Designed miniproteins, single chains, continued (4). Designs and how they scored, part 102

Each design is a single chain, and the fold is of that chain. pLDDT is the mean over its residues in the fold that is shown.

## One batch from the design tools (miniprotein)

Design m15768
Fold by ESMFold2-Fast:
Structure m15768 (fold): chain A 90 residues (1-90)
Amino acid sequence: DDAELLRVIDRIIELLDEYEKETDPFNRDVLEALIIISLTIAANAARKRGKTEVADLLEQARDVIHNEKDPKKRAEKAKELLEQARSLLS
């Protein structure tokens, strides 16, 4: 169900918006962990459904979270990838 994947992607975008605005290091780490877990679950679900391009974009977003150290660039780059993934499902 593409609607289910869309809802998950929308929630991850919301978490990225919260992450970008967060100034407390502990809360930021919690949001980062939630984003990584959610991206991993969504990518696995997309791959099992044959949504290869969506899965690849979600995995790229996870790589951005791991490799980009600037919180603002992290959120912006990851959101761009998630917006592309959303467009493939809508």
Scores: mean pLDDT 87

Design m15769
Fold by ESMFold2-Fast:
Structure m15769 (fold): chain A 80 residues (1-80)
Amino acid sequence: SMMEEVRELKERFLRQAGRRIEALRAAGASREEIRAQMRAMIESFVNELGGVYNLSPEELEEVRKELEERLEELIAEAEA
């Protein structure tokens, strides 16, 4: 289903983002640099979902909030 595809895309995005955070940390990037890169990735992902799956603005905003929250958790984990 479309909803299952969106869920799988979110999971894939978070796995890719986690790997990118690890790589940026290994390269000596600051938290601010990592956060900026992650925000750009979220914007790209949300725009793609809106274009491909025709999600409502409310659904896209909920995805954005979920991803922002999860990325802050991943950044904190990478600093531990």
Scores: mean pLDDT 85

Design m15770
Fold by ESMFold2-Fast:
Structure m15770 (fold): chain A 85 residues (1-85)
Amino acid sequence: SPVDQFQRYVVQVHNDMMDYVQQVIQQTTDPSVRQQIRDIVSQYYDQVVRVMTQVYQGGDPDVGRQRIDGVRQQTRNQINTLVNS
C-alpha cells in the first residue's frame, strides 16, 4: 500500500541520517559543535514524527514524503554549514 511504501521510505531515510550523523560526530572534537549537531538532529526527528503521525491518521503519504525530504535536506545543510565553519 502507499502507507507501507511510506513506512519503508521513512526507515531508509532514518538509517541514512543516522549513518551521516555518526560520520560527522566522529570527525567533530568540539563539544559545543557536537551538542549543536544533537540539537539539530533532535528537531529533525520531532518533525519526522509529526509528519508520520499525520500520514498514519489519513494524510497523503506523497505529501508526507515531500515534507520529510525537505526537512532532511534542511537538516543536512544546517549540519554541513556548522562543521565547515
Scores: mean pLDDT 89

Design m15771
Fold by ESMFold2-Fast:
Structure m15771 (fold): chain A 60 residues (1-60)
Amino acid sequence: PLPAPEEVRATLYAAAGAFALKKGDYEAALAYYERALALRPEDEALRERRREAEALVAAA
């Protein structure tokens, strides 16, 4: 079966967040992970990624 459209969008936001982290754009990474979590609020891995991005934004 095909994944739900929200599942696809959450995956794309998470990928965009990872790309932004690699570029050093921590605010963009945080925003993308927050959008992914809005679609998948129970995803503990995404919550951990968001916390990591928040720490990097605070340190910058």
Scores: mean pLDDT 79

Design m15772
Fold by ESMFold2-Fast:
Structure m15772 (fold): chain A 85 residues (1-85)
Amino acid sequence: SAARERALKEAEELLAKGREYFQRAMAEKDPAEALRLARKGLDYFLQAVRVLASLMSPEEAQRLIDQAQALADQGLALFEAMAAA
């Protein structure tokens, strides 16, 4: 459907933005700025996951969202640890 095609395109655009911020974070020499960029990347990633989840059953959507949030929290904790060192 046109709605599904729009959602997939939206998710692709959000993932592309997330990827850009993660690449910038990994190249950044200042750990505090790297953390700021990583948070932006993770936010776009979670937005993309929510869009993709909207195309699934409620049960599958919730599992995907929970797994993505846990992964995002773990990734953020690594950048926070680097910024605190």
Scores: mean pLDDT 85

Design m15774
Fold by ESMFold2-Fast:
Structure m15774 (fold): chain A 71 residues (1-71)
Amino acid sequence: LEEKIEEVYKKQLEYIEKYGESDVEEVKKKLEENYKKNKEKLDEKSVLASLAYLYLLEGKEEESEELFNKI
């Protein structure tokens, strides 16, 4: 679960670095705060759903389906 929370955080950072503009540093701080809170809550279903959605956006259909099947 912790590894999947980290993967969601990394993919969110990649998205912001790729498409972000003037407020990138502020958004990155907010993402880091959310990452720490997610690690404390350990809501596995929400984390798996978020990761599956990010994989769909990347075109990784097989990996996305595997994650949705665990929810």
Scores: mean pLDDT 69

Design m15775
Fold by ESMFold2-Fast:
Structure m15775 (fold): chain A 52 residues (1-52)
Amino acid sequence: DELIKKLLEEVIGVKPVFLDDDFFALGGNDLKLEKLKKEMKEKYGLELPDSV
């Protein structure tokens, strides 16, 4: 959805981002993935799987 898309764009630093894009192919790494999971959980109540 739009909130997840905006959060991915912010964390990865790439725009535009689509929800079916590969996180690591967009330049994500373990630190950015942990930041994304933390922010999604704390701000939106969403849990990300480790495999993306």
Scores: mean pLDDT 61

Design m15776
Fold by ESMFold2-Fast:
Structure m15776 (fold): chain A 55 residues (1-55)
Amino acid sequence: SPIKEKVRELILEISKLTLEYLLKLVLGELDEEEAEEIQKRIEELTREIQELIEK
């Protein structure tokens, strides 16, 4: 299903962003602005997944 492929892509992107966030957090390289940007992007991707599932 095209929807399942798109959802997989979005989940992988969220996973990548989460790993980048955690790496920067552990290394002490994460600033407040970057943290907010990553969180907002994850929320946007999550919303896109919900819209695709709901149609």
Scores: mean pLDDT 84

Design m15777
Fold by ESMFold2-Fast:
Structure m15777 (fold): chain A 84 residues (1-84)
Amino acid sequence: DRDRKLEALKKAGEEMLKIAEEMVKRDPSLEEVKKKVEEYIKKALEDPDKGIEYLGKGASLLSKAGTPEDSEKLTEVMYRMVRE
């Protein structure tokens, strides 16, 4: 179901954006990383068939820029999205 897939992608993107916002609050230099993540979220919603791939790229980018705790939260977001 395309609508159900879109809702899962929207929810995962929203959770990723909240994690990115908390990362930027700790390190303002990550604002450009957050903008790239927003671009991946937009691409995921425009092409839901590749949505998991685009959000995976965003999560990878944030994980490389963040702490181990941020990486763990991002992994949980992706896991919930894939499970539905």
Scores: mean pLDDT 83

Design m15778
Fold by ESMFold2-Fast:
Structure m15778 (fold): chain A 55 residues (1-55)
Amino acid sequence: SSARSQAIYDLMVEISRALKEGIISKEEAEEIEKLIFEGRYDEARKMLEEAKRRA
């Protein structure tokens, strides 16, 4: 769906920004991206939010 595609795109943009800004590590970014490629979008979002909270 278009809404899901947009949400995934937004998640990928947030990961890229957080990595570039040093908010998350490269290892955290790789783990979150792996979850996305596995279709585990809710877990990917949760992991990103938790990593950002630790920063």
Scores: mean pLDDT 81

Design m15779
Fold by ESMFold2-Fast:
Structure m15779 (fold): chain A 124 residues (1-124)
Amino acid sequence: MSPEEQFEELLEEIVGLARELLRLLETQLSPEQQAIVREVAARFDDPRFAVLAGTITALRLLIENQIQLSPEQRALIEELLAQIDEALALLDSIPNPSPQQLEDRLALLGLKSTLEELLAAQDA
């Protein structure tokens, strides 16, 4: 499989894990906070970017409101971080990344940064 094909498959897995994480995170959010997540996601025409943006927004709301992660949520975040690191390494191996792959990279870096910020806040 080419690095480009491996990246696309891994990106689909990452989006799937982010969607599952978002589902679990939304159970800890108020109806008003859930509405903020849905409003942010609705700004994106690409369903993958909608999931990633919604997940980042939900994670930020957990940080701002000092909401504690469940062991299940923490395990899912650790799995997601490992897959993001693998995807970023694959992207770095592509000599001429497409404009879409550069946008995907920025989205993954944003998600990674927010996940790491949340884990650091939990350990404080």
Scores: mean pLDDT 87

Design m15780
Fold by ESMFold2-Fast:
Structure m15780 (fold): chain A 72 residues (1-72)
Amino acid sequence: MSAELKAEAEELLEKARELEEKARELRKEAEELEKSGKASKEEVEKLRLEAEILEGLALILRGVANLLLSKA
């Protein structure tokens, strides 16, 4: 029983790490575009908003994973 919950939690943590990495890439892209002046403020803001959404989702997944681990 606990092994199944642990495996599910580990999968959620892996997904959270993937989302965090994607968010980091988006923030870097937004910074580079802002510095280059090749993109509009709206385009830069959209990338930053997308990164924030991914970071929020990762936080939720980590919370759920921690809850599952507490029951494992």
Scores: mean pLDDT 84

Design m15781
Fold by ESMFold2-Fast:
Structure m15781 (fold): chain A 86 residues (1-86)
Amino acid sequence: SLEEEAERLKRTVADGERLVAENPSPELYRGLADVYDLLGDVYEKLGKYEEASQAYRKASEWYRKAGDTQHADEAENKAKELEKKA
């Protein structure tokens, strides 16, 4: 289910945040951003717009830290759109 997928992805981002803290690299930052973006997608499909917006904002932060400005801007725009619906 989407709820079960969201719970698994929440654990994955928690593990990812620990990994990037211990081994900072642009590649790991991008990987963490990808997981947050996916978590945002799942929350959006569940109609949980506030949680989706928060996940997309986290994705944007990590994409930007990875130097991926294009994906960072895209994630930020998704968050802003959902804030209008929440």
Scores: mean pLDDT 89

Design m15782
Fold by ESMFold2-Fast:
Structure m15782 (fold): chain A 91 residues (1-91)
Amino acid sequence: MKIERVGRGRMSKEGAYETAKGAIEENKDKEVVLTFIGTKEDAQEMKEALEEVAKENPDYEIEIEVKHFKRIENGKEVDMAEVRATIKKKK
């Protein structure tokens, strides 16, 4: 079963870490997809947190995809990023 969880707005490195760890603990044998949307800088911190969770959970495969895009708000260009983590048990 595939479970999708979406975090929007600014996520701290700690928040991303705890979200991914909790998803593994609650959904041991299920594929979990976590999607975080934030600024380019926030995305780098979220990616680092997800890589740390991957190191601590070697029985799980975490595929991290980062998509950069630009958003125009009130005539200003903002550098945004979407960080998607697909978490599944290896065996």
Scores: mean pLDDT 72

Design m15783
Fold by ESMFold2-Fast:
Structure m15783 (fold): chain A 77 residues (1-77)
Amino acid sequence: SLADVEPLIEALKSPDEAVRTRAALELGLIGHPAAVEPLKEVIENDPSKTVRAEAAQALEAIGDLQAAREGYAAIGA
């Protein structure tokens, strides 16, 4: 439900890289469409290549294959 993804979307803004990485992974596992735009923002703006890669994997898991491909290209994968 949205209530399950809202805390994870907020966790994507954490100063802790490990917290952001876990949030991206969990959002991918849940597969809720509300996570698509926040994950795209992470791919564009997150300073950590690791977090950006996890966001791209999460978008692929959710089924947004175009956004996932753009994410992989942005991180040089």
Scores: mean pLDDT 79

Design m15784
Fold by ESMFold2-Fast:
Structure m15784 (fold): chain A 79 residues (1-79)
Amino acid sequence: LPPASPEEVARGVAAIRELIEEAKKLYEQGTEDNKRKAAVLLTAASILAVGLQYLAPDHPEVRAVLEEVKKLIEELDKE
């Protein structure tokens, strides 16, 4: 696979962060349906983050969003 360009990494990180923020917003609403929607968005974010980590494994921003997604998924699993 070709390595991700800096612009591709930036766009990928931005997309993942948008999914994380939407998931947080849904989770804060506190309904069961919104928690399920948040879980779906976090799953999508985790898939994108893992893919981006494969393309840019030494990128600190990629590692940061992957860790953020992992923490949020663990938080949802506790409920």
Scores: mean pLDDT 78

Design m15785
Fold by ESMFold2-Fast:
Structure m15785 (fold): chain A 85 residues (1-85)
Amino acid sequence: MIEELIKYFKEKAEKGSPVAYMALGRAYYKLGKYDEAIKWYEKAIELSNGKDPVAYRMLANVYEQKGETDKAEEYRKKAEEIEKK
């Protein structure tokens, strides 16, 4: 069940793992809990010092699902900037 996966990854997130934060974001995204998904992807970005382009792309996907197209484009461009470094 997806709720069990969320509990599992919350325990892993205590170790400061970006993978755990990304997994939580994806799990909430699948549940349609977009605000929670945004929170966890933002934590993944913070933990990577803004160097994880995958986290930015996932955040853009969440904003697109919320209908916030301008924010989705902004985060996609941010991911591209990081990848071009």
Scores: mean pLDDT 79

Design m15786
Fold by ESMFold2-Fast:
Structure m15786 (fold): chain A 95 residues (1-95)
Amino acid sequence: MEELKRRIEAMIKALEEFIKWAEEQGRDDVVEAARKALDKLRETLENIDQLSEEEVRKIMEEAYKELLDAVKDDPELQKKFSEIERKVMEEELAK
């Protein structure tokens, strides 16, 4: 469970950074999708003691899929999210 908790915390941080960048670019459609994913992950983290590892993984997969579906037709958005996710995951999971 600890590894899943760290991964959720890293994903939340990555989404917060991506949302800030997307807002600066005027991409309201992507901001809404990313905020939905962020809210879902935050709720999961708050209730993590009530959830199984399998349930947590399913929620993370669903949130990530919703975000990917929102950026699927824009290579620049995909590249930027990938760069932010990689950097944040390296920083947070190396702790």
Scores: mean pLDDT 78

Design m15787
Fold by ESMFold2-Fast:
Order: sequence, then structure tokens, then C-alpha cells
Structure m15787 (fold): chain A 63 residues (1-63)
Amino acid sequence: SLPPVPRLPPLTDEELQALIDFLKALGLNVSQEVLRKEYKDLSFDAVLARLQQLIAEAERRRK
């Protein structure tokens, strides 16, 4: 198997703030401090996967 392609660098503080604001707009209860700690070291792809999971969880709660 070929080695995996290098991931994008971690989110900047500004990008992380935009992510927090986006999640709050979706009505997700997320601690800003916990989210900053969890997401600061994640690649963009990992953040997108986590966002999709959180959106699915929010949709599940609405049903």
C-alpha cells in the first residue's frame, strides 16, 4: 500500500473561531474551550468528518 498523503495543517485560531460560530448557529451545545482544545490539532479532513457527525447527531435529536 502507498503511504497516506500528508494532511492539511491544524486550524488557525481564526478558522477555529469560525467553526465554533458555525456550530452555535446550528444550535449545537459545544464548549468553546473544549472545542478549541479538541480541534486545534486536527487536520481539515478530520474536522469535516467531526462536523458531519455532529450534524447527524443534531438531526437525530430533532427526529
Scores: mean pLDDT 62

Design m15788
Fold by ESMFold2-Fast:
Structure m15788 (fold): chain A 67 residues (1-67)
Amino acid sequence: PVALSAEEQARHARGQEVVQLANEAARRLEAGVPEEEIFRELSARVGPETARAILDSVRAQFELAAK
């Protein structure tokens, strides 16, 4: 049982949102959706810097799996 302050809840929610977006991006890349299209949609939701970080993480994960 973890009690979270309002600030901790906001930080936790942001972290969960990023994880969900990364999972969505990974599934869409597997489905053959162009990376540029995924980046555009992510940038609209979380901004270009965060969108780039998410895609870079997903790509690194795919490259590791392909080895």
Scores: mean pLDDT 74

Design m15789
Fold by ESMFold2-Fast:
Structure m15789 (fold): chain A 51 residues (1-51)
Amino acid sequence: MVEGRATSPRELVLTGPVAEVRAAAERLEGLGWRLVEFVAGDPARAVLERP
């Protein structure tokens, strides 16, 4: 239910239900990605950046 899309080689955007986007973003942060933006909405959106 979460959709992930690479917008550039260093940026990933997650969209979907807020709880699932949050969980997916937390997993990616554990893998070295950095959360740049989180918007809780319908759908929720998270922007992650690779250092």
Scores: mean pLDDT 79

Design m15791
Fold by ESMFold2-Fast:
Structure m15791 (fold): chain A 62 residues (1-62)
Amino acid sequence: MVELWKGVKKAVDYLMELAGTDDPVEAFKLAKERGITIEEVAERLGLPKEVADLLKQREKAL
């Protein structure tokens, strides 16, 4: 579980940098607005399916 959450944090950090924000919620919203999918982020960062699933769960919680 800890390893998966490290992957989630890495993906969120990447999205925040890409969006130019320090707010994870805004980073997810801006990524979706730009057409960037969770699958694309996970693939780019070499993250497993479990991390992609956790990221999608976070996005749904918005």
Scores: mean pLDDT 76

Design m15792
Fold by ESMFold2-Fast:
Structure m15792 (fold): chain A 60 residues (1-60)
Amino acid sequence: SAKDELIEALEDEIKEMKERKAPQEVIDKFEELLKELKDGKLSVEEAAKRAQEIRLEYAS
């Protein structure tokens, strides 16, 4: 499902962030987003938009 695909993508991105020692604040935001998506508190579309927002905030 689209939800399972996004969960896998976010889990992979969190793993990659941890490997490159990204700031803990950005890792925490992605882990909270993943939890909210898994718990059904966010739709797939909302979670995707939130992930993009976090990426843009920390892209520089």
Scores: mean pLDDT 86

Design m15793
Fold by ESMFold2-Fast:
Structure m15793 (fold): chain A 68 residues (1-68)
Amino acid sequence: SSALEEYLEEKKEEMEKIGVRAVVLKELDTAKKEMNEIIEEAKKIDEKVAEELRKLYEQILKSIENAL
């Protein structure tokens, strides 16, 4: 039936999104570690700029997670 076909299409899209999401989240975890190292080095130069960078990075992460 069309209802079953619609359900299967939605489920396929959901599974594809979950697969993509899992890969992106894994890459984001790696990038988060690298960014944290950059922020720690930046603190040695300017603590205020480092804190602003941290906040911007957190907002970017939330935007990416919301897009998935």
Scores: mean pLDDT 76

Design m15794
Fold by ESMFold2-Fast:
Structure m15794 (fold): chain A 59 residues (1-59)
Amino acid sequence: SKSRIRELILEISGKTLEWLLYRLKYKLTGDEEAKRKAEELEREIRELDRKLQEELAAL
C-alpha cells in the first residue's frame, strides 16, 4: 500500500541518518561500539529496503 511505502521510506531515512552518525563517530574516535551499532543499522536498513522493494513490486 502507498501508506506502507511512506512508512518504510521514513523509517529507512531515520535509520540511515543514525547509521551515518555512528559511522562518523567510529571514524573519528575508533569507538568499536559505534561500529557495532552502525553494522546493526546496516542490517535493519537492508531488511527495510527488501520490504520496500516488495511493496513497490505490488504496485
Scores: mean pLDDT 87

Design m15795
Fold by ESMFold2-Fast:
Structure m15795 (fold): chain A 56 residues (1-56)
Amino acid sequence: DKEAEELIKKGTEAFGEGDYDKAIEYYKKAAEIGSPEQKEKAKENLKAVEENKKKS
């Protein structure tokens, strides 16, 4: 799904900019609409962002 892939990219960009809340929003949307593989990737990225938010 191209939409889920774009959402993952936008989430990664937001994460790189330090916008953890925005990154979480994008990854959650990707996890809802993506293929099984994209959903797993979005979940992994969500976990990484949440862990960094707790430490930051």
Scores: mean pLDDT 80

Design m15796
Fold by ESMFold2-Fast:
Structure m15796 (fold): chain A 67 residues (1-67)
Amino acid sequence: MEERAELLRRLAEAVVGGAEIEVEIDPSGSSPRLRGELSPEDRAAANLLGAKSYDPEEAERVGRELL
């Protein structure tokens, strides 16, 4: 479960070029924060990424959509 947050952080770091360990993703208001609760769709995507099936281009694309 917690690994999905790690995957999102890794993707964000990969897109940025490996900078920050703690990433605030999807700031939708005045209180940006890391996604603690993901939708079922996001959870499925994280599971696919956890299978080591993402490529650098996929990481960039997913990171861009998440950031």
Scores: mean pLDDT 44

Design m15798
Fold by ESMFold2-Fast:
Structure m15798 (fold): chain A 63 residues (1-63)
Amino acid sequence: MSPLEQGLVKMLMAGYTGPESPEVVRERALATARRLEEGRQAFLAQTSPEEIQARREAILAGS
């Protein structure tokens, strides 16, 4: 599990104070954290290799 996923799980659990069991809350927090990480990975996957290369050239060559 990524450090970001672990942080999200901790944040989600820290904000909870309802009547549900801690195990149910943990499972829900874990599922939410995983969903958010999947969304981040999907966003990164949408960026084309050409765009990544162009950004790299702009940073390194400044042209």
Scores: mean pLDDT 67

Design m15799
Fold by ESMFold2-Fast:
Structure m15799 (fold): chain A 68 residues (1-68)
Amino acid sequence: MERRREEMIERLRRAWEQGDDALGEEIDRLRREGYSPQEILELLGEALGRPPVPLLSPEEARAFVEAR
């Protein structure tokens, strides 16, 4: 699972760099694969090399993923 996890992190990082549409597509793909909104945001945080985004509450995080 570690290699697949690293691949997902790399894809999210590239999608974020490419823009909002690409990021939305990767988030939708992960949601269809059964990842929870929280798990997707944890992967995105690791992809960006940033500490957990303090500006997003768990409810806001869920809303962000659901909107994509």
Scores: mean pLDDT 68

Design m15800
Fold by ESMFold2-Fast:
Structure m15800 (fold): chain A 66 residues (1-66)
Amino acid sequence: MSMSKEQREKIREFVRKLMENGATLDELNEAVKKLAEELGLSPEETRRMLQEVGTEISKENAKKAL
C-alpha cells in the first residue's frame, strides 16, 4: 500500500512546525513515529520518514543551530 501525497505533506509540515517551536532531535523522532502510527503508515514507510528526518537533523547539528 502506498502513502498518499497528502499524508506525506502533513508529516513534513508537522515536523517543520515542531522545529519552529524548538523541538529536540529526540522529540522530533518520537513525534514523527507517533504521527505515522496515527496515519496508519506501514513500518517501511515509517522507517523511511524517520531516516529522512534524521538526515535533516544531522544537517542542523552540523550548523550548530540546535
Scores: mean pLDDT 68

Design m15801
Fold by ESMFold2-Fast:
Structure m15801 (fold): chain A 56 residues (1-56)
Amino acid sequence: MEDEKVEKALELLRNQDKTLEEIAKEVGFESVEEFERLLTDKYGMTAEELRRRLAA
């Protein structure tokens, strides 16, 4: 379940320019902080850093 949320969020970060708060809500998180915690736990980086990596 968490993996599915992260996969959807990464797709939105890559394919659509939405705010992190909008992405978090769309994939089922209550807040950006909750979303950031999952990303940090899984990838060791913030959503901003992931977005930058996807751009590079």
Scores: mean pLDDT 73

Design m15802
Fold by ESMFold2-Fast:
Structure m15802 (fold): chain A 56 residues (1-56)
Amino acid sequence: VVELVREYQRLLDEIEAKAGQAAADRFSARVTPEDVRDPEKLREIVEEMRAELAKL
């Protein structure tokens, strides 16, 4: 899970850099502490973030 959490943080930083803080905030707002503890849920979020980043 540590690797997935790091990837989430890295992608959040990339979205902020490319699309601005508001876009990064929208993604972080979807993530609860429970979601971070669920590897499958976090993986889904990471994959969604990658897809959004690819559109930028």
Scores: mean pLDDT 75

Design m15803
Fold by ESMFold2-Fast:
Structure m15803 (fold): chain A 56 residues (1-56)
Amino acid sequence: PVSEEAVKRLNEVLEKEGVDPYVLELLELYKEAVEEGLKPEELEERVEKLKKEHEE
């Protein structure tokens, strides 16, 4: 799993994006990756989906 890297990315997102719906959903994905041991490719796929929904 990508636990340590997930925490690092969480901190960067919190500092950069702040707290909004996108960040909250992103936090849930990273928390699930840490707790449930998601594969890096699965986590990245879900993150890309969120980006497409929140990125013009």
Scores: mean pLDDT 67

Design m15804
Fold by ESMFold2-Fast:
Structure m15804 (fold): chain A 99 residues (1-99)
Amino acid sequence: MEELKKKLRESILKGVGYTILAIGHELDGDKEEAGKSLGKAVDSFYEAGELALKLGDYETAKQMVDALKRIGEKAEKLGDYKLSKYAYEKAKELEKKIE
């Protein structure tokens, strides 16, 4: 239980960190590195969502769905439609597990 809670916190922190890195790369005009950072954020938030579900923490899992949808929107704005689709598919997968 405690180890699972620690992994959840670490996965959320990684997702947030990669999202911040992506913003930095976007401001520098580096769309490729921004996309790579957002991809890592997708993987981290999806893992956090699965860990939250294992803990019965449906509220945190819903927050991870929202984070994945926001990354999908950011990827679309960057012109990375493949990443946008991936983020939305991961959000949909997690959302189905909650309902």
Scores: mean pLDDT 88

Design m15805
Fold by ESMFold2-Fast:
Structure m15805 (fold): chain A 59 residues (1-59)
Amino acid sequence: SKEDVIERLKKLGLTEKQAEAIIENAKDEVVRLVALKELISLGASEKEAEEILEEAQKV
């Protein structure tokens, strides 16, 4: 759900506003690529970051 994706992103260090922006724009390939790199830099594995962004696209 949207709430689960927000909580996962907040656990990685993002604000609620940043998490909502990622969810709203998750279907945009450029936004997804930027977010993927950001999540990995915050300590997420590539697989974990991809899973979060795939769930964000479903919201």
Scores: mean pLDDT 84

